# Designed miniproteins, single chains, continued (5), part 67

Each design is a single chain, and the fold is of that chain. pLDDT is the mean over its residues in the fold that is shown.

## One batch from the design tools (miniprotein)

Design m18314
Fold by ESMFold2-Fast:
Formats: C-alpha cells, structure tokens, sequence
Structure m18314 (fold): chain A 65 residues (1-65)
C-alpha cells in the first residue's frame, strides 16, 4: 500500500550505509535468518524494533531506488 511505501522510504533514509548494504544483499537472496540479523543491527544502530517481515519489505523497497 502507499502508506507502507512511505513508512519504508522514511526508515531507509535514516539507516546507516552498512545497514542499507545488508538490505540490498537481503533483496538479492531473501533469507529469514539474514532478515533477523539485519533487524538486530537496526535495533543496535537506531533503537527501532523491526520484524523480519518489515526488514524483508525494506530490502525490496531499497532495491527499487
């Protein structure tokens, strides 16, 4: 939905470059374990809690940019 796209785009703009690189790797080869690892990195770097499903959506949205 348009609302989900806006939220994901905002989240992507605030992420460190190393996290964005990991999200691009996730977009190339979707993996639940990698999604959980990236969610842990987002929590460590930004304090934001994301589910693996949200992280997978973030990777897909970043790959469209």
Amino acid sequence: SATVRRVVAHDLSTLPEEVRAALLELARAPDEALARQIAAQIKEKTGTVKSPAQVLAMGRELARL
Scores: mean pLDDT 75

Design m18315
Fold by ESMFold2-Fast:
Structure m18315 (fold): chain A 77 residues (1-77)
Amino acid sequence: LLSPEAIAALLYLAIGNLLYKKGDFEGAVKDYVRAVDLAIRAGDRELAEQAVSNLEKVAEKDPRFRPIAEEARRRVA
């Protein structure tokens, strides 16, 4: 049903969510960025938007990540 890229994106999104809940924002950002890239490669706009939305939530808690979140938002548009 899902491409290998879409499955990988879902896994990175799930790991990123776990790291976010632990307060590891740097780790969460790394995995969310991977999820965005893989979702775009898979052609899965909804999954890419979900990953970008999660990056934006991290950036709200830690402004150091705003440039990364803005770049990811631009890529999904």
Scores: mean pLDDT 87

Design m18316
Fold by ESMFold2-Fast:
Structure m18316 (fold): chain A 85 residues (1-85)
Amino acid sequence: MSDEELRERIKEALEKAGFSKEEAEEAAERLIGLLREVEEHAGEEAGERFRELLEEIARAENKEELLEKLREADRLLQEIGERIR
């Protein structure tokens, strides 16, 4: 999936989960920005793992699943940040 397609799908999943259009757009933009940073600075494996989590967020069918995947993404970002310090 392209970054543009992934961004749009994440936005749609967030809107379906009850986030406003503005909140969903801001969150999707931020997540794609973080994906680019992870791919550039944390290495291929970290980038691939983060992309997979974003694709799972984009495929989330309900709010509970979405929030769980968002928590997994946050944990992965924390783990990556600790390893590159």
Scores: mean pLDDT 80

Design m18317
Fold by ESMFold2-Fast:
Structure m18317 (fold): chain A 62 residues (1-62)
Amino acid sequence: MEKVEKLKKEIDELETEIQRYRDLAARLAGQDPEAYAQVQAHIDELEKRLNKLREELKKLES
């Protein structure tokens, strides 16, 4: 189903983006606490979106 394939691609892209931001956060840790906090907040938003997409994918595969 087209929607399942689109969701899988979006999930993969979000996982890649989250990893990039986690790498950035590690570099900012102890150097720029404001930027670090902003990056962590963005990671939290991406993780919430990822969880919603995973739940939707699970419902469509059922």
Scores: mean pLDDT 82

Design m18318
Fold by ESMFold2-Fast:
Structure m18318 (fold): chain A 88 residues (1-88)
Amino acid sequence: MTLVQRLAEGDDEAVIEAVNRLRGPSAKPITSEDELKTEEGALQALAAAIFVGKILGPEERKRLVDAVLEKYGDVLSEEQKRVLQAML
């Protein structure tokens, strides 16, 4: 199963893998879902969903972003969520 398919199925390990790929090899890797429940972690998970979604297309991008916002978005302000959704 591809990373993209695992993300679509709601696999938390796939979200962590995608975030770590965006952070690159010089950054400290995220090791748990709890790190994604912080403001920084939630923003990085959204960035990963937006980046992967640009490759897949607008419908899949919206679905991935909505899934990340549902699971990790509670740590983000309403203004941050609106700005991020407006970029889609």
Scores: mean pLDDT 71

Design m18319
Fold by ESMFold2-Fast:
Structure m18319 (fold): chain A 64 residues (1-64)
Amino acid sequence: MSLEEIIEESRKEAEELVKKLSKEELEQLRNQAADALGLDPSKVSFEEAMTEYLFRKKVQEEPP
């Protein structure tokens, strides 16, 4: 997969989580994703943190 395709899939998965999960669950996941990325959760949106987290996970599991 191209990097652009992996980013697009990661963004779509983050959008699905926003639709499926409660506000509290979204905040918890944002904190977990930001912590895993070494980011301050107050400085990143859920979409940004989760997209980056999922992107890194996919790149690690699937060689380019």
Scores: mean pLDDT 76

Design m18320
Fold by ESMFold2-Fast:
Structure m18320 (fold): chain A 86 residues (1-86)
Amino acid sequence: EVPDSELVPRLRELIDEILKSDKVPSNLKKLLQEVKGRLDELSVDELRLLLDAVETLKENLDSEDITKVVGAILAVIGAIIEVELR
């Protein structure tokens, strides 16, 4: 429900919040920082795919269920791969 014009600023905000977390692996933080620098080059579909995955990760970062946290991390990695292959 985020408007197309707000996808990039929303993604930057969420990525910055995730980058502050010590629960996120350093390798994923590096990938997110690289993607953050390229957000204005991505299509609306690619931005929506990333937003869904990144929002899910943020929601699950403080979860005591390690499986949920790992699943959310893998979903973000999968979204990044799909964006690169589209």
Scores: mean pLDDT 81

Design m18321
Fold by ESMFold2-Fast:
Structure m18321 (fold): chain A 85 residues (1-85)
Amino acid sequence: SSQQQQALNQVHLHVSLSVDYYSRGDYDKAAEYYIKALELLAQYDPERAKEFAKDMEEWLKRYGDKLSEEVRKKLEELIEKVLKQ
């Protein structure tokens, strides 16, 4: 539980940074922090990770065209992997 709480605190920090970056138009950095958040959730809370991956699919529909191909592909592949778990 202590390790899970620490991981969830890191997820919240990464999500907050993602929101800050995309609100400033830095979509690649926003996506990188979403990737970090989803990787931690997939490890420590798989059910929440699936919910978050669905939210990230919606985010990609709105901002995916703003991303570099490398970052977009990495996020898409991680979402698919999490949803297939």
Scores: mean pLDDT 87

Design m18322
Fold by ESMFold2-Fast:
Structure m18322 (fold): chain A 98 residues (1-98)
Amino acid sequence: KQEEIVETAKEIARELAPELMKKPDGYIVSTDELAEKVSERTGVPKSTIKRELSRHARKNTRKVRIQGSDKLVNMRKSEVDKTGLGINEKGEIYTAEE
């Protein structure tokens, strides 16, 4: 269940990558928008998807920070934490470390 939601979100993130690359401060996507698209494809309630995406993104914070992504390092924490999730060019979904 959780893996299905996460994999679908990654697929959607890759589809959105060209638009996200236009953002000067890196790749930020609204958690609400991502959850809506995942809900549409999976039939899972948006609230459940938001919970699972947030949980997954928190687990990925370490990987993004350790591996380093040029665009992600320059994101504003306030935007990533409050308005959405970071997505890199590989379609990895993460949240900024506080």
Scores: mean pLDDT 57

Design m18323
Fold by ESMFold2-Fast:
Structure m18323 (fold): chain A 82 residues (1-82)
Amino acid sequence: EIEELAERIIELGKELGIEEKGEEIAKKILESGDLEKAKKVVALLELGVEAGLSPEEREMLVGAMETLVGPKVNPEVIPPKP
């Protein structure tokens, strides 16, 4: 289950041009075992691929995903587009 989500994260990250960050996030997801966070990350990446994010938006998405999956509770929301 969680391994499938981790592989999906890597695949979607590759499509967005952030494969390295996708792999890093997938590793954290596997280490945490948190299926709910994994599903949220996948949903964010899928929406990003479908929306056709700019490079600036991709950077914001990476930051938000790292915060969401990170070791400690301090969730930050992606700032809205200017």
Scores: mean pLDDT 72

Design m18324
Fold by ESMFold2-Fast:
Structure m18324 (fold): chain A 63 residues (1-63)
Amino acid sequence: MDSAKFAELVTKRLEELKAQGKATPKAIAEAVNEAIEEMSKETGVTPSGPKISAEQISYRESV
């Protein structure tokens, strides 16, 4: 439930960044962090951990 909503928010922001050619690791990290904050506000759950960094996004894609 929550993960599906989060994935939708992230995907929508990533598509907008890709359309403008601004899909950098930094911009992606900012979009994910914004989605986390929006989910926290909607579900009433406050994220207690550190925000996602550009390094974490790059690491995930490095295969």
Scores: mean pLDDT 65

Design m18325
Fold by ESMFold2-Fast:
Structure m18325 (fold): chain A 64 residues (1-64)
Amino acid sequence: MIPREVLKTAIYSELYKRYPGYVRARELAEKFGVSVGTIRRLLRELESKKLVEYVPGKGYRAVL
């Protein structure tokens, strides 16, 4: 299993590479082989740090 901090960094890196596009939590879950719940928890941690934003109907995007 990918360590939590490594996974969080990988999630942010993926969103950064896809900027300005939006990414669904499910896409990240499938890419990293983890549960959607795990991805959503880590995305909320990144969002609380203002590194990621969530837009209803579109998904998550890096904040640059």
Scores: mean pLDDT 82

Design m18326
Fold by ESMFold2-Fast:
Structure m18326 (fold): chain A 86 residues (1-86)
Amino acid sequence: ASAAQKAFFAKQYPLESDLSAEELRALGDEYLARGEELFAQGRYEEAAEAYREAARYYAAAGDLEKALEADINAGIALIVAGVERL
C-alpha cells in the first residue's frame, strides 16, 4: 500500500520524488497549517484545497495516517461550505 502510493506520486509528481520523506512531511505540515488558517477564516473551499495538498505530501512521504487525517479535514471543509450556502 505505502510503496504503491509512493510509486503513484513519483510518476505524477517527479520533482517531489526527489525530496526526502522528512522534506515531504514538512511540506505537508505547511499546507495543513494553511488549511487550518483558511478554515478559521471561513474560506472552506480554499481550506479543502490546502488540506488536499497536505494529504498528497504526507502520502508521498509514506505517512498514510496523516494523509488520511488531511483528506478527512478536506471533506469536512467541503461539507461545511455546502451547509453554509443552504
Scores: mean pLDDT 77

Design m18327
Fold by ESMFold2-Fast:
Structure m18327 (fold): chain A 74 residues (1-74)
Amino acid sequence: SSELEEELAKLKEEIEKLVKELLSLSTPDQRDEFIDWLAKRNAEVLAAKTLEEEVKITRETLEEIKKRVEELKK
C-alpha cells in the first residue's frame, strides 16, 4: 500500500531526527549501547516479510527512542 509506504517514510524521518537528538544527550557508553540496540532493531526491519510488519517494527522503534530521549532529559 502506498499509504503504508508514506507512513514508513515519515516514521524513518522522525527516527533520524530523534536519533540525532538522543546521541547529542548521551554519554559515550550510552551511545554504544544505543547503537547496538538500534542495529538489532534494523535487523528485525530487514527480516520483515511484509510492509505492515516493517511499519509495526519501525513504529515500536520510534516509541522506544522517544522514551530514551525523555529519560535522558530528566
Scores: mean pLDDT 86

Design m18328
Fold by ESMFold2-Fast:
Structure m18328 (fold): chain A 93 residues (1-93)
Amino acid sequence: DKKKKAEEAEKIKKENEEIIKFFEEVSLNSTDPEVVEKALEEGEKLRPLIEKSLALAKKVYAEKGEEAAKKAFFEIPKKKLEENTKILEEALS
């Protein structure tokens, strides 16, 4: 059923767009706690991803400090974006 595969691809594409939008909004104000908190409140679908990113960042902050923690915060969403992009490429093949 090619139509069902196209609908799944659209769903993944929309998730990808939401992750990119999160990166754009948070990257401009990554040091602003209010922006991060607002993203957590608005992004119920992205909440588990954001919570994992915050947990990793807090752990890295304790071990390696602020600069490493900022980098770690974006690692999990970036990996999800890469995985979604591969799925979309395979669906278009």
Scores: mean pLDDT 69

Design m18329
Fold by ESMFold2-Fast:
Structure m18329 (fold): chain A 82 residues (1-82)
Amino acid sequence: SEAKKKLDELVERLKKAIEAKDIPAALKTLDEIQAFLEKVGATKSASLAPELEQVIRTEPVPIALEALDRWHALALKEIESL
């Protein structure tokens, strides 16, 4: 799926920003992912973006990356169900 490939690319960009502790870049990429998920109809996953923003802002990098992996898996499953 082209949508899944695009999501994987955006998530990889977000992962790199989190690992670099570049919070402004991470939040910008998160906004892009949320907009993309809304556009493709993955509205449930898009609605979880504010929770992931809070984790990125407040939690250590390993916890933020774990939360991102869970969100990515949920978003892929939702896209496959469309």
Scores: mean pLDDT 89

Design m18330
Fold by ESMFold2-Fast:
Structure m18330 (fold): chain A 64 residues (1-64)
Amino acid sequence: SDLSKQVSSRLLVVGSQTNMRFGDYDSSTGDAQSSRDLGQSVGDQDLVKQSQKVLDQVRKRQGK
């Protein structure tokens, strides 16, 4: 259901932020991409924006 996808997406944002904080950029990227895709699928633009911010922050920290 859309509610379950929103809850899963929010948990993935938290997981991505935590992994980024501890230097696990691969896990952070995966969680943030999954969160963004779920947010897009349910039309939750705030979740999409939060997930994209994590992706942008990880790329900057990796020195892209």
Scores: mean pLDDT 83

Design m18331
Fold by ESMFold2-Fast:
Order: sequence, then structure tokens, then C-alpha cells
Structure m18331 (fold): chain A 58 residues (1-58)
Amino acid sequence: SDLEKLDLVSQVAAEVAKEVGPEYAPRAAKIAQELIDSGETDPEKIKEKALEKVREER
């Protein structure tokens, strides 16, 4: 459901912000949304990939 997707995006953004700073939360949310839209369903993998991409771009 859309609510489950929004909750997952919010959770990933919050966890990435905790690791690298709150200024990266919007970028992490966008990456998480793109991964979900591409068919990724594993919350742990989405979080890892979002964190990795944010670290590459900082």
C-alpha cells in the first residue's frame, strides 16, 4: 500500500540522517522511493543502498 511505502521511505530517511546528518534526509528519501519503485522490497537493502549513495554524493 502507499502508506507502507511512505512509512518505509520516512524510516530510511531518518536512519540515514542519524548517520550522516539531517541535511541528507531529503536525498535519502528520494533514493529510497526510486528503489521501491524499481521493485526493491527489502527494507535493509533499501537503507544500505540509500546510505551508500548519500555517502558517495557528500
Scores: mean pLDDT 81

Design m18332
Fold by ESMFold2-Fast:
Parts: structure tokens; sequence; C-alpha cells
Structure m18332 (fold): chain A 117 residues (1-117)
């Protein structure tokens, strides 16, 4: 497996673990990807607030922390050098947000985007 494939698996595990740890969110269909040039690993999914309002900044931070932990376990040669967290405030009960986590395997740049739909 390429470094990007290992990273993509790590990001997918991180998203699943954060969703499992947060009973106030339901994770819908998730897609795992590697860019055509093999440089960027990604996972995308949709989350729904099912029981109460959800702080998207806190969720984005949890995703970044989980992604770093899973990358350290599955691809220890990859070093995350910076984190960019993009979030859109509070997700109210019954609302959905799109989650995208990307890791550039050459630069080590981790981007977490959680955007209300």
Amino acid sequence: ASLAELAAGALARALAEVAAANPDVALGEAEVGVSADGRVASVEGTITAVSKDVDLEALARQLADAAEAEVARLAPALRITRRELKSSGVLKKGETARVRVELDVESGALTVEVTKE
C-alpha cells in the first residue's frame, strides 16, 4: 500500500471512532479517497445531529486529534506538520453537516472541514 492509502485508512478509522464516541451525531455514508497524483488522502462523510446541538469546532478538533493518533499508529513514517480546522459553528438537532478530512502525505498538512448543509 502507498503512504496515501495507509493515510486514507487512518482518516477513515478516525472519522468512525469520533462518530462512535459522540452519541449526539449519526455518521451517514463515508467515502475514502486518494488524489490522482497519490499525494492527498481524504475521507468525506455526512453527520446529523440526532439528540442535541453539536459544536462543530469541538467536533473538528476531535477529528484532527483522532486523525493524528490513527496516522501515528498506521503510518508512523508520516509526520503531521500543521492542522487547519474549518468549521461553521453549531449544528442544531436534525441538521446535517458535511465532514471532509484531508492529509497531504508530502507536506504533512492535515485539513479538517465541517460545514453545515
Scores: mean pLDDT 87

Design m18333
Fold by ESMFold2-Fast:
Structure m18333 (fold): chain A 78 residues (1-78)
Amino acid sequence: MELLREVEELRRRAEELLERGRRLNNQRVIDLAQQALRALDQFVQAGQNNASGSTLDALFQRARELLREAEKALEEAE
């Protein structure tokens, strides 16, 4: 339950970044936010398919990294 809440929170943050990126017409923010959403979807799908813990950890870390990069790119765009 906790992990699903974290995934939902990260998805909401990525969707907000995507919307803000579109408003600013910032392609880097848009691309990074879309990649973060895809990584979260891959994480959920891998979990449903009983992927290894190391695979799940790698996918979740990748999603968080992409989200952080998108947030940084948005800050740099003002």
Scores: mean pLDDT 81

Design m18334
Fold by ESMFold2-Fast:
Formats: C-alpha cells, structure tokens, sequence
Structure m18334 (fold): chain A 75 residues (1-75)
C-alpha cells in the first residue's frame, strides 16, 4: 500500500544516512509508488560515496528529483 511504501522509503533513507521531510517522502512515493527501482535509484543518487549528506531533502527537492528520474509528480 501507499503507507507501506512511505515506511519503506523512510527506513531506506535512514539506512543511507539521508534526512527526508514527511512531505518529501509523500511526494516521492506519490510520483513513483509503482516503481521501487526508481526510488532506489533516487536514494543512490542522493548518497554520493565521498559526499557529506548534510542537506535535508524537502518537498521541493523531492519534486525536482522525481522529474529528473522521469517520474510524474502531481501538478
């Protein structure tokens, strides 16, 4: 379900040391709920190996990421 996907994304983000707002999680799941591979690619993109993941990913960043990866965020 959508709620299960939101929880999955939240846990995967934590595993990668990423900080998402709840709005960002909703936005990404809404855009890609049927495409888990795309969500995993977005997470991979956000976790550059030598990078310092100090930025919080919010709703606007999530919409931009969804578009960048060919997903359709809601207008």
Amino acid sequence: SREELKEWLRERAKEKGLEFTEEAIETLVDAAGEDLAALERILEFLTPEPGRPSAVVGEEEARTLARLFGLRPRP
Scores: mean pLDDT 74

Design m18335
Fold by ESMFold2-Fast:
Structure m18335 (fold): chain A 65 residues (1-65)
Amino acid sequence: MAEVVESTGLDPDGKPRTVKSVSGNGVTMTEALEAAKKAGLEEDKRDILEMAERYGQPVPEELRE
């Protein structure tokens, strides 16, 4: 369900930082799909794909199964 995503980069103020985000706060739809596929969450993957279609966002071919 919720996933922990660790990202390192520049924040809006231009300061380097490492941030851990849990579910939805800084996770793109593609990253959520990849995480669901890796974890074997087929139902979550389908739900995310349906939302991507509703929003008109393109999804990489390798994540569409």
Scores: mean pLDDT 58

Design m18336
Fold by ESMFold2-Fast:
Structure m18336 (fold): chain A 80 residues (1-80)
Amino acid sequence: DLEARVQALLAQAQSPDYDTRLAAAQAIAALPDEDLALAALEALMRSPDPVTRNIALAVGMESPDPRLRALARRIQEELA
């Protein structure tokens, strides 16, 4: 169940452990459903927690997927 997996990864992204948050964001970016990956990573990029936002933006910018890189760039410009 991809929905259950996405919800679990979004919960892991709220972990007090930095490595757990980073791993969750990277796992979201690697999801086989591209639309779910974009939606979930965008939710993290718009998080009220600045650490979670910065992790999600970095993961998006470093992604081999040009759509995730484009998303991260747009959100970064919105926050400027």
Scores: mean pLDDT 83

Design m18337
Fold by ESMFold2-Fast:
Parts: C-alpha cells; sequence; structure tokens
Structure m18337 (fold): chain A 93 residues (1-93)
C-alpha cells in the first residue's frame, strides 16, 4: 500500500540515504538528457493520457517535468534536489 511504502521510506530516510538517492536521480536524469528521442516518445504518451483525463500524482508530475527540463539543459543535480524535496513533503503528510 502507499501508506506502507511511505512508512518504509520514512524509516530509511537518513542524510546518507538522501544524498545517495540524490546522486542516483541526478545520474538517471543525465542519462535521460542523452536520449531525447526516447524521452519525447514517452512524453507524447503521457500527454495523450492527460488529454483523456488521467491525473498524475504530484511526485510523478515533478519527475516528468524534471526529465523534460534535463533534456532542455537544466542541471540534473538541481532537478534531483527538487524531486527529493517533493518526496520529503509527501512523507510529512
Amino acid sequence: SAEASKQKLRDAWTPEFREELRRRIARELEEAAKNPEEVKEALAIIEEEKAAGVSFPPLQQTVVEAIVRAVEGADPEELAEEILETIEKELEE
């Protein structure tokens, strides 16, 4: 369940875990930026689903926007930090 997943993540959330996760997310965003055509195909599917009335949870929307911004030349390190802040906000609820 979502509650069980959030609790498990809260229990594991240390400064060391956060930093390792930040590094992993930044690396994945950097790799996504190197494959813009693959990202464009995925985004086209997401936009069709949004047009059909499918809503995305805040974290999923933040990740999608971060991937787009990485392809457009934004710093993966800063984008990873924004994703972590979104996770932390959801864990506080």
Scores: mean pLDDT 74

Design m18338
Fold by ESMFold2-Fast:
Structure m18338 (fold): chain A 95 residues (1-95)
Amino acid sequence: SLDDVVRLDPALAALMREVGFTAETATVGELVAYLGEYLFKQKLIIPVNNDPHSPDNVIDVSGTRLGELLGVDSFKMSDLEPIRAMLRRHTTRLP
């Protein structure tokens, strides 16, 4: 759930500090929002037909810290599974 409170591991916490998030805990929704900020700030989104909002847009994370955590070089904007899988590996759910 987006309202689930999770603890960030050191690798994810280091990534989140690059977008100004310094807490050791967050909701899943906050993490998704800050990851979106990272994608836009680092200009990782490759728009198809010059449409920045297309679900067919490719996110190129090759050579980035985010790409290292995801274990992939690229994924589609509509495919949230690489991010969801990474969050499951790099967070611990709090009671």
Scores: mean pLDDT 82

Design m18339
Fold by ESMFold2-Fast:
Structure m18339 (fold): chain A 73 residues (1-73)
Amino acid sequence: MSPEELAARLRAEVDAVEAQKEKLVEEHAKETGEDKEELREKADRQLALYRELADLLAAGVAPEEALARLRAA
């Protein structure tokens, strides 16, 4: 899979998850007993990381360098 293909796939996944975020948080909270607010924070953080990764890959940044930048943030 090319970096551009991976970026497009990540963007599609992020958009799909974002659209269902509140429902996913409610379902996961019911299954795990975890706090909804904590789950929302985790979801928002994860979605932000995926968007940054997708943007870096789309800009031509190598996957290992993109991951290094996300780890440093």
Scores: mean pLDDT 76

Design m18340
Fold by ESMFold2-Fast:
Structure m18340 (fold): chain A 120 residues (1-120)
Amino acid sequence: APKMTENEKKLVEEIYKLSDEIDAARAAGAAPETIARLWGKAIVYSLMLEYARDNNVDLELIEEKVEVLEDGTVKITATFYDKSKNKIITITIEVRLVPDPDDPSRLVLEYKITIKEEPA
C-alpha cells in the first residue's frame, strides 16, 4: 500500500475520532445540530481524503468555519491548500437531521455539498 502523508494521516485520524464522537453524542441524546455538525465534518474530511488520493496530492486544511442556522441546518465551510498544484479548494456542506418520511420515529441526514477550486 502507498505510504500515507502526514496530512492524509490527520484526515484519517479525525474521521475515526468523529465516528466515535457521533456514537457518543447519539448515546448521550445530544441536540440534532450537534450530531449534524459531527456528520458534516466527517463527510467533508472523507471527501477531501478521497480527492487527495484520487489526485495524488497533499491537502492542508487552512480554515474551517461552522455556522448553525435558525432551522437547525449546520453550514460548514472548509478551505484546503494543494501545495503540489498551488490551488485553493473550498468545500461547503449544509447538513441537518430531518424525520424519515417512511418512519417519523427516526432522524435521517439531509445535506447539500458544493466544491470550488481556485488558483492560490
Scores: mean pLDDT 82

Design m18341
Fold by ESMFold2-Fast:
Structure m18341 (fold): chain A 55 residues (1-55)
Amino acid sequence: SAEEERLERGLESARRVVDTSDDPVVLRAVIHDLSLVDTEEAREIIEKAREKLAK
C-alpha cells in the first residue's frame, strides 16, 4: 500500500540520517518521529541514535 511504501521510505531515510549525522538535534528529532512507530526497524534506528547521543 502507499502507506507501507511511505513508512519503508521513511525508515530508510531515518536510518541513513542516523548513520551519517552526529548532530544531537537531528538525532533527537529522529527518535521523536519514530517513537510511535511499532516496528523492529524503528526500534533499531532509535537505539542507534540513542547510542550516538550517549557519546
Scores: mean pLDDT 81

Design m18342
Fold by ESMFold2-Fast:
Structure m18342 (fold): chain A 60 residues (1-60)
Amino acid sequence: MEEEEKAQKIIESLSPETRSALNDALDNLDIKAIEETVSTLPKEDAEIILKVIKKRIEKI
């Protein structure tokens, strides 16, 4: 919950282009594209997003 709230705020703060790229990568479950997109973010923000995404993928 706490991590998911932080991830949502980070995603909302992204440029429309970066957010669109991240959403496309998530829709395709393209882990490499997700990692490449989040690597452009500050390290702390990238770690939060990757943690939340991996948790959701593992639950499927």
Scores: mean pLDDT 75

Design m18343
Fold by ESMFold2-Fast:
Structure m18343 (fold): chain A 74 residues (1-74)
Amino acid sequence: SAAALAEALLAEFRERLEAIAREHRDDLQTYNARAQELVREFAARARAELDEATLERLSREMVGIYLEVADRVR
């Protein structure tokens, strides 16, 4: 289902973003560049597979994860 796919995408996004944060914890510039690449990748994947309502919910959740993880790099 779209909901199950969105949940899987969110879990994968968090895991990959946290890995980027761990690898680049002392390099905010590189972290930001890699994180932006990841956001673009997941936005493209989500747009291809999900309906508008599910995409809106996923986007909101992804923003939350991004801000939470970015705060730990600073």
Scores: mean pLDDT 81

Design m18344
Fold by ESMFold2-Fast:
Structure m18344 (fold): chain A 94 residues (1-94)
Amino acid sequence: SAEEEVLKALQEFSKFSEEGGKKFYEALKNKDLETARKIIEEMRGKLEELEKLVKENKEKLSPEFYEQVEKAIETGKGMLKKMEEEVEKLEKEM
């Protein structure tokens, strides 16, 4: 179902945000910009997939679930921007 697909994408994004965030900060500590940028790209891909599924299935989602997913997308965009800024700062310090 549409809601099941969106829930799966949301769960994948949530899991990546926890595990990927940890790996991202380990990469920054080691000045591994390649790994840090790869994690940002993977996070962006998961977020874009989630946004696409929500947009295509908006009419099939409950209003409460739609609000929950929209808030998660907003939070994800904020985290992605912060991660990109951290990489830019490190690159300028090298």
Scores: mean pLDDT 85

Design m18345
Fold by ESMFold2-Fast:
Structure m18345 (fold): chain A 89 residues (1-89)
Amino acid sequence: MRREEARERAREGIRAVLEQPGSLEAYERLREAAREAAEVGEFETAEEVADFLLEQGKKSSSESLIRLGEEIREVVRRAREERERRERA
């Protein structure tokens, strides 16, 4: 996946969730977009998605959204550590 494409998919996912905050499919697509962004090295984008979901979950008292945001954060953390390990030799 191209980095630009991953970034655009994440932004579209956030907009879809904002337009339909009750759509499970929108959250699932956003989760997948964040995972793909992390895999291609767009960590800042994936982190923005995680922060967005944690904020939404906190405001709406949604344990599912908080879990989703934490899961994405963990994916970003692991991908970032793997990337840094490779760059530092």
Scores: mean pLDDT 78

Design m18346
Fold by ESMFold2-Fast:
Parts: C-alpha cells; structure tokens; sequence
Structure m18346 (fold): chain A 52 residues (1-52)
C-alpha cells in the first residue's frame, strides 16, 4: 500500500540511506518481506506517475 512506499521515501530522506537500505528497514519494521515493500513502491509510483 501507499503507506509502505511513503515510509521508504521518508527513511531515504531522513536517514540519507540508499533505496535498498530503506526497503530493508521498512520491511523489518512492518514485518513483511523486502519483495512486498518493493511491490508497494512500484504500485505507488505507477499510481502517482500516471496523471492524464
């Protein structure tokens, strides 16, 4: 969901870490796999990068 993607972006900005580090941190905190977080980030980008 959007919440996982927003947390990834927040962690990258606040901690100055790479995308992979942010994905791992969010996955660990949310109790989901890194693959789940990557999918959520792709879904978020797809929805927000598609203004017609």
Amino acid sequence: GDRLAEEVLRVMVERGVSLDEAIRAVAREAGVSPGTVRRALREYQRRHARPR
Scores: mean pLDDT 76

Design m18347
Fold by ESMFold2-Fast:
Structure m18347 (fold): chain A 81 residues (1-81)
Amino acid sequence: DLEKFKEALEQLSEAVERALAVGKRALAALPEPRGTGAALYMVGAALDAALLVAQGASLEEARELIERAIAEVEARVAAAA
């Protein structure tokens, strides 16, 4: 179903945009080296998501991986406040 694929792709794209925004906020909000550590964790999650798709995983599985990374980085920001 092409419409379901399009919906999943749009959701993944939105998750990627949120991941970028969260990574940038962590760089600004966290004291170094925690800010850089959180940003690198987010980059690692994006690479893992890309590898999952390359290995035949669904776009939904890739999105879920990115969503978990977003939650982890947001938790790190909250814990450092």
Scores: mean pLDDT 82

Design m18348
Fold by ESMFold2-Fast:
Order: structure tokens, then C-alpha cells, then sequence
Structure m18348 (fold): chain A 70 residues (1-70)
């Protein structure tokens, strides 16, 4: 539905922002980082961050994810 599409868009925006910053972060720190995002229900986004093989998951409201992507 529309709410799920909004969650997907917010998650994709966050990943795009992180990817834009990743080359700078990797050059400055020498560490490889990746971020992925997926809908976790209709009103939430699950963020997964990987640094040096360590995975961290966080669930955030779609509104918050959209704000962070802006």
C-alpha cells in the first residue's frame, strides 16, 4: 500500500545519503561500511549497518527515516 511505498522511499533515501558519504568515510577512516534499509511493517523501516563484519539493526518510524534522509 501507500504506507509501505513511503517506508521504502524513506529507506532508499537514507541508503542513498549514506552511499554519497561512504567514499569519504572510507578514505578518512580506512574502514569499509555499508548501510541497507527495508520496510518493517507499514510505518517502520529497519536499518542494518555493517562495519568490519559487525551488523547492527535498528527499527525507526518512517517519519524519522524520511527526516534523516532529507
Amino acid sequence: GAARAAAEAAGAGLVARAEALRPWYEAASGKEISLSAEPAGETEVKLTTEVLGNLTEQIVPTEEAARLAA
Scores: mean pLDDT 73

Design m18349
Fold by ESMFold2-Fast:
Structure m18349 (fold): chain A 86 residues (1-86)
Amino acid sequence: NSMNEKIEKLLEPLVKELEEKVKERVEEIKKLYATDPEKARKEYEEVMKEIFEELKKELEKLLKEGKLSKEEYEEIMALLDKALAS
């Protein structure tokens, strides 16, 4: 419960930074979806993979800084890997 809230609070600024970095690309994908939905879907999947890779790097940094426990880090990484595998 509170542990999940702590993880969410730690990840929220990282997610926002990543969202801002990809905002323009996401807007282009939304425009593309109107004309070529299959290509838009593939490009969106690429963007999500890039977001997850950057998030993994930031999570490792937080672990090294002691802001995340090893258990929290491993749990988040497992969830990200599962999401990418789907």
Scores: mean pLDDT 74

